# Designs tried in a protein design run: designed miniproteins, single chains, continued (2). Part 80

Each design is a single chain, and the fold is of that chain. pLDDT is the mean over its residues in the fold that is shown.

## One batch from the design tools (miniprotein)

Design m6949
Fold by ESMFold2-Fast:
Structure m6949 (fold): chain A 92 residues (1-92)
Amino acid sequence: SPSRRQLELESAVSLAAMAVEIAKRYPSEENFELALKMLRRAAELAAAAGDREALERVRELAEELLEVARKAGFEESAERIEELIEEIEEAL
């Protein structure tokens, strides 16, 4: 059976994926900030668990979010997403 930590990580990744899809459908600074917050939480939990596969999944979601922010012209949000991707790559 999954541990409490594993369930928390799986939930955090699912919430991050949902927030990224919302930001893709409705690009806004608020939706990018929410997605960043959810991605950061998922990355922290994955790093604490030593779950490389989860970290790679969070990086993929962050890269998708970055592409959306760049295409929509949200340069400030894009810079913050790039910083998160660098943090995730350092944890890998």
Scores: mean pLDDT 88

Design m6950
Fold by ESMFold2-Fast:
Structure m6950 (fold): chain A 90 residues (1-90)
Amino acid sequence: GEEAEKLAREAIEIAREAIKKAKEALKLAGENKEAILKAIAAALQAMGAEFGARELLRKGKLTLEEAEALLESAREALKLAEEALELAKK
């Protein structure tokens, strides 16, 4: 449905921002293991959400519940990436 597709596209955009911030955190982290591990976790979760949303949209099999779960996963990944970036800048 239209709402599910809208949420899935939002999940893709948020996930892409999370991946970008996680990569920035990894570049700035130096030897900060906490920042590195959090950035890796954020990147993996965001990549999964982006891939899942794109594939389900492509196949036309996306439910509203699945779209909401992907959006929540993408938002959580963005939060982790932002936390990793803050740790990496210290």
Scores: mean pLDDT 90

Design m6951
Fold by ESMFold2-Fast:
Structure m6951 (fold): chain A 70 residues (1-70)
Amino acid sequence: MTYTLEEVLALPDHSVPDGATIELNSQADVPKVAPKIKGMVTIKIPEPLSVEAAQALFENGATGFSTILK
């Protein structure tokens, strides 16, 4: 399943399941979606993820993530 930023923001906290892909236009959006994640997700963004963005994901309980460039 692939989610946009707007679709993820409409979901309850900790509801995005394992194996989901989230498409973002900027890594600045990563902290906005981090609380919505439950489990391991793929983040599809046009730039490499910063350390700060990765920390936001783990601090909100993500057990893992992968990134793909778009």
Scores: mean pLDDT 76

Design m6952
Fold by ESMFold2-Fast:
Structure m6952 (fold): chain A 71 residues (1-71)
Amino acid sequence: SMEEEIRRWEKLLEKHVEEATKLGVGEEARKIAEESLELLRKANATGNPKDYTLAVGKTLRLIGLVEEGRL
């Protein structure tokens, strides 16, 4: 279900925000995670695949921020 997918995605974002916080970029990571979740909830409410695609993009940016910080 979309509700289960949103919950799994929220946990994924929380994990990456925690890692980003340890790397000193938690504020930026939290903002990206909040934007991603807002887009996911909007996509679920409207059925618009564009908002879903944007949420994926934001999530990938957060993952990239953590990976860059580990270098």
Scores: mean pLDDT 83

Design m6953
Fold by ESMFold2-Fast:
Structure m6953 (fold): chain A 59 residues (1-59)
Amino acid sequence: SVRDILQQAADVVRQLKEGKITPDQAVKRLEQLKKEARENGFPDSVLLTLDNIIDYIRK
């Protein structure tokens, strides 16, 4: 569901902030979530949210 994808994205960000994963690992996990969201036909707003998080991490 949309909530499950966003919860997984939040968990990735939390793990990154806690130093449990690297920025590169976080980006790869978020890109995988974006792919899953696209394949499941989720709204563009979800894809844009994931893109914004990825862009923030990559800077």
Scores: mean pLDDT 85

Design m6954
Fold by ESMFold2-Fast:
Structure m6954 (fold): chain A 69 residues (1-69)
Amino acid sequence: SEGERLLAEIERLVEEIKKSKDPFEREVYAALVYMLAAIARKMAERGLIDPETVERIEKLADEAVKLVK
């Protein structure tokens, strides 16, 4: 599903943040996570992804914020 593909991509980006030693690279990956999370929220408003997938995406976006602060 689209939600599952989006979740997998966000999970991959969060792992890239954890593996990167470059603060700028980490900020770029985090920005991509925030953008994809915003898209996921819009897709959920249209009924295109389930609420459980959105919740998991929101938790990953929150983790990304904490990793780059």
Scores: mean pLDDT 86

Design m6955
Fold by ESMFold2-Fast:
Structure m6955 (fold): chain A 56 residues (1-56)
Amino acid sequence: GALAELEELAARVGMTVEQARELYAAFGPEGTIALLQSQGVSRELAERIVEALERL
């Protein structure tokens, strides 16, 4: 399900699901993508994390 997908994607970037949810809550979808990219995460991977968060 969406949670399992999010757990896998978050682990790839060295964060927990809880941390990913906190970023989304604070910065929204576009802000979360921008922040992840600033940390060296690809746009494609950042977008997949946001999509998984939105499917919870």
Scores: mean pLDDT 84

Design m6956
Fold by ESMFold2-Fast:
Structure m6956 (fold): chain A 76 residues (1-76)
Amino acid sequence: SDEGLARLVATAEKLGLPELAELIRKLYELVKKYGEDAETPEMKELLKKTKELLLKYALEHGNEEERERALEEYKK
């Protein structure tokens, strides 16, 4: 949803992660263009970059549980 996208982007920007905000915007535009189930190579690459940024953030700022969760999500 547009409201959901706006909230995710605003959250990423508040966390000081402008690269994450940009990845979220790009992924949403691809989902709108190709559909959620399309799983194009570009969508997969954007998801990988999103997971990498989230892992880095969790390792630098998260607690032990948040780091473990980010590592498990990154491996998927």
Scores: mean pLDDT 75

Design m6957
Fold by ESMFold2-Fast:
Structure m6957 (fold): chain A 65 residues (1-65)
Amino acid sequence: MLSEEEKEELIEFLVSLGYDEETARKMAEGIAAGKSVREIAKETGVSELDAYMAEIAAAVIRASK
């Protein structure tokens, strides 16, 4: 779903918001794989709200292309 460039941009954005690099990468990988907010939250340990925010950020990144 996300290109490699879009995934890298998302990881950098999430790290800038204070997420650990490992957590940011797992969130971006989950979004790139098409996982749901619930699946991403379960796998990364973040809240569903945090996972949802990451999906919105990914959608904005995609919409700019």
Scores: mean pLDDT 82

Design m6958
Fold by ESMFold2-Fast:
Structure m6958 (fold): chain A 92 residues (1-92)
Amino acid sequence: SEAEELLEELSEELDEAREEIDAGDFEGAVEELEEAIELAKKFSEASGIDTSALIKALENAKREAEAGDAFGAEISLSLAEMSFSIAKKILS
């Protein structure tokens, strides 16, 4: 249940990061991505599922958002969303 709750929070932060990137609010996107990275780490500890690829994609998205690279940030976030979907499937 703790892993499931962290997964729901992580899903919400990913959706918020995408909305902020789409809106051009890169400062907001960076904050949401930092929260997502922390949640991914907590989820890995709680579930035992490897989130290294997810964390790397989120870190890439954060660096791209900090640079104002919307296209790069969207690509990296999409990779993070794919890694998240795999983690969710492993839990189910």
Scores: mean pLDDT 88

Design m6959
Fold by ESMFold2-Fast:
Structure m6959 (fold): chain A 64 residues (1-64)
Amino acid sequence: SEEDLARLKERIKELEEKIKEIKEELKELKEKGAPEEKIKELEFEIEELEGIIGILEGLIKRLE
C-alpha cells in the first residue's frame, strides 16, 4: 500500500540521518584522538545501519 511504502521510505530517511550523525561524531572523535576501540564501535554501527537500509530498499522494490 502507499502508506506502507511511505513508512519504509521514512524509516530509511531516519536511518540515513542517524548514519550522518554517527559520521560527524566519528570525525570529532578522530580529531580528538579518541581510543581506536571507540572508533571501531561507531564504524560497526554505521555498517549495521547501512545493512538495514539495504533490506528496506529491497522491500520498497517489492512493493513498487
Scores: mean pLDDT 86

Design m6960
Fold by ESMFold2-Fast:
Structure m6960 (fold): chain A 111 residues (1-111)
Amino acid sequence: MKGKVKVTVEAESLDPGREVEVRVQAEVYNENTGKKKSAIAEARVRGGERATVELEIEMDIDENTIVKVSVTARGGSVRARVKVETDKQKFEAEGLVRSGGAALTFEFKVK
């Protein structure tokens, strides 16, 4: 069935006096159809401020759909709050994205 995945990432800079580049990549994969779509958005946030990144992906969504959200930070560390919304479900997660660290990745399976 056709549906939408809305991904909202709120990134709060944890490094005063630094500008942090935040990149959000969302991938939606439907195991039943084999279809995959991705979207990328970027924002900059200054120390102590918050930036919101929003992505929308339209595709066939069912119980075999996996939503993967990856957040990277360059120039400083951010606290990322991730919200993933479909027509039937809402997922929320939070984590710390460290400067020079690996991407923080969240995976959600639609049920």
Scores: mean pLDDT 81

Design m6961
Fold by ESMFold2-Fast:
Structure m6961 (fold): chain A 55 residues (1-55)
Amino acid sequence: PSEEQLERAAKEVGISVETARKAIKLAREKGAEAAAKELGVSVKDVRLILLLTGV
């Protein structure tokens, strides 16, 4: 994803761009549920980030 896509996704879910980037990486490696648990966000938020970033 582009920096603009990451910034938009982070803003929509109310997290930092850095956390959004980590969410994408973890979701690719371990799945959305594991990423959500590790980062302290909801699975719904992780799925929204993936949708908005085209991942």
Scores: mean pLDDT 82

Design m6962
Fold by ESMFold2-Fast:
Structure m6962 (fold): chain A 95 residues (1-95)
Amino acid sequence: AISAAVARASERSAELVEKRDYYGALRVLVEELSRVDPRLGEIVEEYLAQGESLPRAVALALLEVRYSQIKDEKEYEEALKKIPEIAKEVEEAVK
């Protein structure tokens, strides 16, 4: 489950957070999420290459994986509205 991966990432990144290495903590989160879905890491790297911040890249990757079966415009628009919430959850999880 994604929530279990987030919990493991938080435990692994505790020392990085104490050192104020929040970027390193987010990279640990990406590694744990990639164990749930290997595509997550690849998609994150693609968004980073496009100039997105790490929290936003992670949120976009989670959205893409979660909603890869979206077949209509309404579902896609509803999913996009959740990006800021997902990005906030990712930031809070590594704090």
Scores: mean pLDDT 66

Design m6963
Fold by ESMFold2-Fast:
Structure m6963 (fold): chain A 80 residues (1-80)
Amino acid sequence: GPASAQELIDELRKALAAANQVEATKLAAKIFSQEALIRAGTPAKTLEGIDINPNPPFSVEEGVALLRELQRETGVPLVQ
C-alpha cells in the first residue's frame, strides 16, 4: 500500500493506545516478520489466520527492538 513503514508504526501506536489489539496485531503483521513478533512476546496462537508480510521492511533484530519500544511507549502488550 502507499503507507510508509513510519506511517504504519504511527497507526500501530494509535491502535495500541486505543486498546484495539486486533487492529494492532494486523498492523504489526504488515511491518514485522513472524519471528520478530514472536520474539517480542506475541503468542504464536495470536498470529494464526493473520497474513504476515513475507518481505518486512525491518530485519528480525530491528523489528524486535521497535516492537519492544512501542510496547514501552504505550504501556500495552501487542496481544493479550
Scores: mean pLDDT 75

Design m6964
Fold by ESMFold2-Fast:
Structure m6964 (fold): chain A 61 residues (1-61)
Amino acid sequence: DKDEKIDKKILETVSTLSKEDQEAFIDELERLAALAEQLGNEELAQRLRELIEKLKELLEK
């Protein structure tokens, strides 16, 4: 799945960033998820929230 490969690449890239930059990236994704929900794009909003959860798990380690 191409989308799964993209998500993995994003996780790998974000893991190389500083903790401050990682937190800023998550905040931006949360903003985009909220915007997608407001625009009625439930599929995109759900996908962004799933990515946010994976990133939060990475940062909690």
Scores: mean pLDDT 77

Design m6965
Fold by ESMFold2-Fast:
Structure m6965 (fold): chain A 81 residues (1-81)
Amino acid sequence: AAAARQALRDAAERFIEKHPELRETVESALAVAEDGLAQGKPELARIRAIFVAFSKAVEQGKPELGAELVREIDAALDAAL
């Protein structure tokens, strides 16, 4: 749990550094992921975070960055779970 939260935060920080225009999108996805992990539901955390990340990026006109953020979330959770 702690390792998964840290991996997500590290991935989020790296993504925001490269794409600061998506900071709010990344922070929203991170909050949803952390909530799901706190509930002991890592796969639900993943699904919700991915949905929030992609939908908000699409709303900002950046679906390609949304897809990249989804891959970063998946990679961080896969490495820590």
Scores: mean pLDDT 82

Design m6966
Fold by ESMFold2-Fast:
Structure m6966 (fold): chain A 70 residues (1-70)
Amino acid sequence: SSEKEKYFKELLEELGELANKLVDLGKFEEVKEVKEKADEAFELYYEGKYEEAIKLVEEAVKFAKKVIEE
């Protein structure tokens, strides 16, 4: 449990840093998509669906990185 919680928090911190970068780049539609995925991941996490929550944040991180690298 603690390992999954730690990883989830680390992914959220990374996602927050990437979201700030997207804001700096004026990528507001992509910021909105990242926020929506993060909100859904929090709901999954509070439902005890840790693996699904982690996967969704991982997907959001990959999406944000790809947009920044465009």
Scores: mean pLDDT 86

Design m6967
Fold by ESMFold2-Fast:
Structure m6967 (fold): chain A 67 residues (1-67)
Amino acid sequence: MKITIRVSPFADIEKIVEDIKKNFPGAKVLKASDREIVIEVPKENAEKLINYIREKYPDAGVVKIEE
């Protein structure tokens, strides 16, 4: 599953990426720009990742979910 997350312009994208890698060791970061993070995760972890982002980074939005 590929998940695209758009972050707040005030968010530290590098810290978000590190946090995701630490809490989701199966996650692969495909892209991390100033406002966009694309993450590939196992299907069973996709919902957990989305919920984690919504709870910890409420200003971030999940904008795309792909296979």
Scores: mean pLDDT 79

Design m6968
Fold by ESMFold2-Fast:
Structure m6968 (fold): chain A 92 residues (1-92)
Amino acid sequence: SMSLITRAIGAVLRAIGILLEIPEEDEKMKEAVELAREAAMKLLEGKAEEAIRLAEKAIEIAKTAPEGDPFAQEAIDLAQEVIRLAEELLKE
């Protein structure tokens, strides 16, 4: 679906935007957002199951941040969106 591809591209661009705002020292949040970006790129390749695995890893890492961390929540939200898109791809 072209709509799914457009949303997956949007997820990649959002991940890049978040990465530009993360402090240099926050290696954990950079890893979480990079995994979410890689997951979104797997959607562009039609690899829904790989996208889900990478997005789940992103969520796991992001959840280790202090509660209310804005970058952790953005990483979780982005990864959950990738999982939703991957589930849509699997239903096609």
Scores: mean pLDDT 86

Design m6969
Fold by ESMFold2-Fast:
Structure m6969 (fold): chain A 60 residues (1-60)
Amino acid sequence: MGELVEAVVPVPQTSPDELALLPGERVEVLEEVDDEYWLVRSLTTGREGRVPKSALRRVA
């Protein structure tokens, strides 16, 4: 299992390769895309997409 992180702010889908998240949604980190974005998988829907690292926090 990759690192488990949670959205702390709403994340909009602005392109087809992005994943929209609501605050409190948990996702698994699959890969670092660049310095600002992770590729994640939603634990709720199973969908994958890019999400800003700044919108996510590690689940304690």
Scores: mean pLDDT 79

Design m6970
Fold by ESMFold2-Fast:
Parts: structure tokens; C-alpha cells; sequence
Structure m6970 (fold): chain A 60 residues (1-60)
């Protein structure tokens, strides 16, 4: 399923919460995920792309 960047924010929050971060931290991660995807020139993404980006941000 292809997801718009607007929906990507919600999904990024959900995926970050599944990884055990707080809701406030999940929102911060989601915002950063959306900004990074915009920098890559993406208008639509997959759930896997969002998950990988969340993991990259949490790792740092």
C-alpha cells in the first residue's frame, strides 16, 4: 500500500510507539521522518520505508 506524506506522519508515530519510545518522542521522530522523506523528493511512500526511517532516527 502506498501512503501519502500526510499519512506517513501518523504511521511513523505508530511504528515508533511499537518500538517502545514515549508518545512525545514518537511525535518528534515522525516529524523528522516526514522532513527526511521530503528531502528525498518523495510524495508517496510504503510502510516499510517509514519503518526503516524511524529505525534510523532511533538508532542515532
Amino acid sequence: EVISLEEAHELAVEEALKLGVSEEKAKEIAEKVVEELKKEGLTEVTRLEILLKVLDIIKE
Scores: mean pLDDT 77

Design m6971
Fold by ESMFold2-Fast:
Structure m6971 (fold): chain A 56 residues (1-56)
Amino acid sequence: GKESAEGLLEMADIAEKQGKTEIAELFRKAAEYFNEGKFDEAMELLDKIEELSLKE
């Protein structure tokens, strides 16, 4: 829902402030998919973000 998309945008802002631009872009794209009701695509992006975050 819109609340989930808002949370993803907040996570994108946090990642951007940490210099993690690629992760921030992925969070913004996931928020866009949630707003469009494309939950499968949003979940794939969240899995990708998690993988990238764990490689830190």
Scores: mean pLDDT 77

Design m6972
Fold by ESMFold2-Fast:
Structure m6972 (fold): chain A 92 residues (1-92)
Amino acid sequence: SPLDEVRRLTKGARYLLMQGKFEEAVELAKKAVELAEKYGINDPEPYLVLAAALGRLGRFDEAEEYLKKALEIASKLEELSTYVRLFIESLP
């Protein structure tokens, strides 16, 4: 599935990041982000890994852009979680 592919690409990018292979990490993380955006996958991790790798390369403006996207996704997930909890608590 697209979700499983995003997860595999993100894991690969994290591994490359840990190995200090920042340019290769950017390439895999970009593929994960592009696939996540194409299929509407709400996972902040691909964006966080991409931002980290870009930051390690000194590409701070790009890193900040992807960090903002990751925070937006994480905030939406937290808002949805809070909404669902409050909805359940409001049931008779």
Scores: mean pLDDT 84

Design m6973
Fold by ESMFold2-Fast:
Structure m6973 (fold): chain A 103 residues (1-103)
Amino acid sequence: DPEFELRVEAAIRGLQGIAEAFRSLGTPAMRRVADAFDEEAERLRRLYREGRWEEVERLSDIVLSINRNADLEAAIDYLLERGLISEETARAAKEALRAAEAL
């Protein structure tokens, strides 16, 4: 399905874009968040190759929603809810994000 493939590719690029946004903020916690999103992009690509269509569609919907809203705090929550980062990393990243937004 070409439409589904384009949507999955958009979600993968969305994850990579989120990773770059966090990496640009430059704190150790933000780099851990960025690394986790790079790993999630590769995981989504792997699931697509394995034919895990239901999981791929569900994850793509969530990622495209986060990217559409430019909600970096929701992006941190995405990783925390899936056990991809520690609570300590999530807290430090949210604090750094709020500090950056205050500038």
Scores: mean pLDDT 85

Design m6974
Fold by ESMFold2-Fast:
Formats: C-alpha cells, sequence, structure tokens
Structure m6974 (fold): chain A 98 residues (1-98)
C-alpha cells in the first residue's frame, strides 16, 4: 500500500478517534449528573442509544486503524481501548441512575 494512502488512513483514524473521545467525555459527564439528580426512563434509554452509537463508531475506528501504518495503528488501538473502557463505565453509571 502507498505511503499516501497510509497517511490518509492515519489522519482519518485520528480525527474519528478525537471526535469519539469528545463525545464519550460529554456522555460520561451527563451520566455522572444522572447519578446525582436521577433520570426519567426515557432519558436512560437515550443515554443507552448514545452508548450504542459510540460503540459502533469505535468499530469503524478499529477498521480504519487496521489500514494505517503499524505505529499509528498501535496509537489508535490504545485510544480505542481507553474509550471502550469509558463507555463501559458510562453503562454502569446509567444502571445506577435508574
Amino acid sequence: VSPEVRAQNAATGRRLLEWIKKEADELLKRAKEAVENGMTPEEVRELYREVIRLKFALLVARAVASLADPQTRAELEKGIDEVEKKLNEIEELVDKAR
């Protein structure tokens, strides 16, 4: 594969992961507030839908990472694993907010 294609895949993967990290951070903040204030069943369902969307985005990010150079792939995979752990924490917090 050409160096240009690897560079494009690396750039795409980094941008996608940055967006996912930001979304996950905002969702974690909302989940923590839910633990303090309580949530309606509808709000709980909405948070679960957002977690599912981000998990799907992580699947896409892993696919893009597989097409990057080995160094960038390792960087992206590490970041993806960190976000996956954060999404699991969000699910646990949402369960407590019922």
Scores: mean pLDDT 82

Design m6975
Fold by ESMFold2-Fast:
Structure m6975 (fold): chain A 70 residues (1-70)
Amino acid sequence: SSAEEARRRKEEEEKEKEELEKLNEYLATLSDEERDKAMLIVAQLYSEGKKSFEEIKEEIEKKLEEEKKK
């Protein structure tokens, strides 16, 4: 039914909003320099269809760790 489909879509939107809020909180803990780099990573991963906070956070941490080793 259209009602069930609308409910599922709303639930997915709420989950995406929660993931975005978690991401914003995480980004707020970073330095300005790290945040700028993290935002580029977020944009890249979103373009690839990855919206999970856990996946995005892991990729950000990997790239920031790599830069700190230089």
Scores: mean pLDDT 77

Design m6976
Fold by ESMFold2-Fast:
Structure m6976 (fold): chain A 55 residues (1-55)
Amino acid sequence: LAERLRELIREAQEVRGLPRDLALQYAVAATRLTPEEVAALSGEELVERARRLLA
């Protein structure tokens, strides 16, 4: 899970150009998924899911 959180933060910063604090919020929102769901999803899919959770 820690590696997935780092990937989410990195993608939010690199793809959206978000500041570190907003990228962290994306990662936190994405952690509302179960460990099984997180393992099944790619980092990109997790970022998209987090966007919907934060919208």
Scores: mean pLDDT 63

Design m6977
Fold by ESMFold2-Fast:
Order: sequence, then C-alpha cells, then structure tokens
Structure m6977 (fold): chain A 51 residues (1-51)
Amino acid sequence: SPELEKTKEAMRALADAVSEAFAEAGGDWEKAMKILDERREEIRKKLKEIL
C-alpha cells in the first residue's frame, strides 16, 4: 500500500539521520543526542514531506 511504502521510506530516512549524527559525533552518545535534538525540527519536516 502507498501508506506502507511511505512509512518504510520515512523509517529509513530517520535511521540515516541517526546514523549520520552518531558518525559526526565520533560515536560519542552525548554529542550524538545533542546533534539529534538540534536537528529534531528539520528531521520532522523531512519526515512530514515523505509521509
């Protein structure tokens, strides 16, 4: 279904954002979480455009 495909794409986009934040933080959990918090609205906007 179109809904399933969009959900799947959104989940992959979210996973990519998380992975990129951890890579940028050099594997530091606290830095990665801070990066994700700062990018939360931008990530949300991107997910909304997919869904």
Scores: mean pLDDT 82

Design m6978
Fold by ESMFold2-Fast:
Structure m6978 (fold): chain A 64 residues (1-64)
Amino acid sequence: SLETEAQSLEDTARGGEEQAQRAEEEARRAKDDPEKAEELRRRARGLREAVALSRRRAEELRQQ
């Protein structure tokens, strides 16, 4: 069950990575909207941090 929980956290992290990549791409394409680009970059950073947290939790569970 702990391994299943760890796998679920890794799956969540993968989804977060995809969302972060999309936000980063949208920020790069927001050529004439610096406010939107900055908002998207901040969103991507938050998603990256959430991904790191989920992976840390998964690793902790695997060490039980």
Scores: mean pLDDT 85

Design m6979
Fold by ESMFold2-Fast:
Structure m6979 (fold): chain A 98 residues (1-98)
Amino acid sequence: SMMDQILDQAQQQVVNLYGIPQSVANRFRDTFRSLMSLPPDEMVRRMRQWASSMTRDQLSQSLSMSVMAGNVARQNGDDDTYRRFMDMSRVLVARLRA
């Protein structure tokens, strides 16, 4: 699916550009894929729950991947997917500010 292409590209970019370990990026990719299969409101609820269990390092790493996936979606003209990753990124940013 286009979602799988977006997530796979985002994963490779965060590993290559930010040095996020492959195992960590794989776990984030699988979780974001799962979240993106949900309706938007449930996706945001599950994202808040997941973010509440993260360390600050995990929040920063998952934010990098969420932002990268949003950017890839925007480049492909997928505004709906871009907005969804923006919503998830806002959850992560809010948790980092807490």
Scores: mean pLDDT 88

Design m6980
Fold by ESMFold2-Fast:
Structure m6980 (fold): chain A 99 residues (1-99)
Amino acid sequence: NREELIRRIAEAAGVEPESIEAVIERGGSLESGLLALERGLSPEEIRVMVQAPSVERAEEVLRLMEEYGLSAATAMLALDEGLSDEEIRRLAEAQKLNS
């Protein structure tokens, strides 16, 4: 049931169900939000992950988070900008210096 899954994601993300529905309508994915929930991500990370347009994009975000220690938001930005692995490594180094 789509409505039940949206409620579960919203509860875990610390937002209203309408907020999750609005993100999906703007091009996010229910399946991406469920993947973030299954992986036990924080409420903040779940809110970013539901913005991913597909499960494949969400898995790419998770890979960058695990491999380079990026936040979900930074990983999403890197993928949207089409950064190379070398550019992503430099971004991860810059994130450590600015934290």
Scores: mean pLDDT 84

Design m6981
Fold by ESMFold2-Fast:
Structure m6981 (fold): chain A 57 residues (1-57)
Amino acid sequence: SRRGRLIAAAHSLLDHGFSEEEVVRTLSFSAGISEEEAREIVEQAKKASDEEIRAYL
């Protein structure tokens, strides 16, 4: 799903040392979603396990 791919992308960016604010701005701009939606995606990415992230790919 689109949302699943965005969660996986957010998880990857956080793992590579990007700040939550940078990830929110990047997702909002690149995916054309609101900052509120991007923030929800980041929160889901922070809580998701590697197994759950793999299932979104």
Scores: mean pLDDT 80

Design m6982
Fold by ESMFold2-Fast:
Structure m6982 (fold): chain A 67 residues (1-67)
Amino acid sequence: GLERAARLAGREVGVPAEEIRRLAELIRQGKFEEARRLAEEVGKRYGVPAEVILRAAEAAVTLGDQL
């Protein structure tokens, strides 16, 4: 499920699974503007571009449906 997908995606981009999970939940709810803002904040904290974090969260949503 989403928890395992968030752990895998977080590992690939160097961001904690909990942050990826929060972003994935916002994406699932259609809250794309909130997800973008959170990705920018997380990106500043971990030194990762917001675009990379958003792509990881989108991948976690997709992978969560397969796991």
Scores: mean pLDDT 82

Design m6983
Fold by ESMFold2-Fast:
Structure m6983 (fold): chain A 68 residues (1-68)
Amino acid sequence: SSNEKVIDREGARVVMRLLELLDAGRISEEEFQAGVEEVRRIMLEALRNGWSAEEARRRLEEFEKRLL
């Protein structure tokens, strides 16, 4: 669905940001793994609970803001 594609894109964007931080030496490999698991958790929770694409995006953006 359109909503699933939006959520997948936002999740991928946050994972790419985590990779940038790892490559820059700003986070550890352990922090990177924890971050990827948190992104996965948010995406699965969105699917499981029928969240709107906007709600899932908001949760992913909130997580990403903590990385900045």
Scores: mean pLDDT 81

Design m6984
Fold by ESMFold2-Fast:
Structure m6984 (fold): chain A 89 residues (1-89)
Amino acid sequence: AVEQGVVDLQLLAARVAQRFGRTLSAASQAALAAREADLTPAQREVIDLLAQLIAQGKLTPALEAQVTALIVAQDYDAAAALLRAALAA
């Protein structure tokens, strides 16, 4: 459902922020820990690829919009493929 895609996007964004040294509130950290067990391997791959793109300064607004649309659609395989292509460029 669309609601699940939005929740997944929020979780992915918060995990990316945490991994690259951005401060999360204690409540946000607790919520992420509680929900981490629900992440699929595909969702974890998307988080890792987004983190790498952000670290390399390769995440353009256009790419972010496309990936966001795929995550909302729950198409994590397509999101991961798009992010892998961007990292290779």
Scores: mean pLDDT 65

Design m6985
Fold by ESMFold2-Fast:
Structure m6985 (fold): chain A 72 residues (1-72)
Amino acid sequence: GNAASEKLKELEKELEEIYEKYKMPEELKEEGRKKLEELKKRVSDPSNDISLEEFEEEIKKIIDETREKAEK
């Protein structure tokens, strides 16, 4: 398996769990899913040399931002 692919699956699962737990409105779920798709696109782009550390930081940022919006 590709480590990036596995982390993206874990991120998607965690985001969906946050969406369900906080009963987030569709617009906020769509925003989070868009961020996930943008990260998937960056990782799959051969011209984008994202390091594993940068990728993990982006994952954490997406989760943290999603939780912050869920709690507001």
Scores: mean pLDDT 78

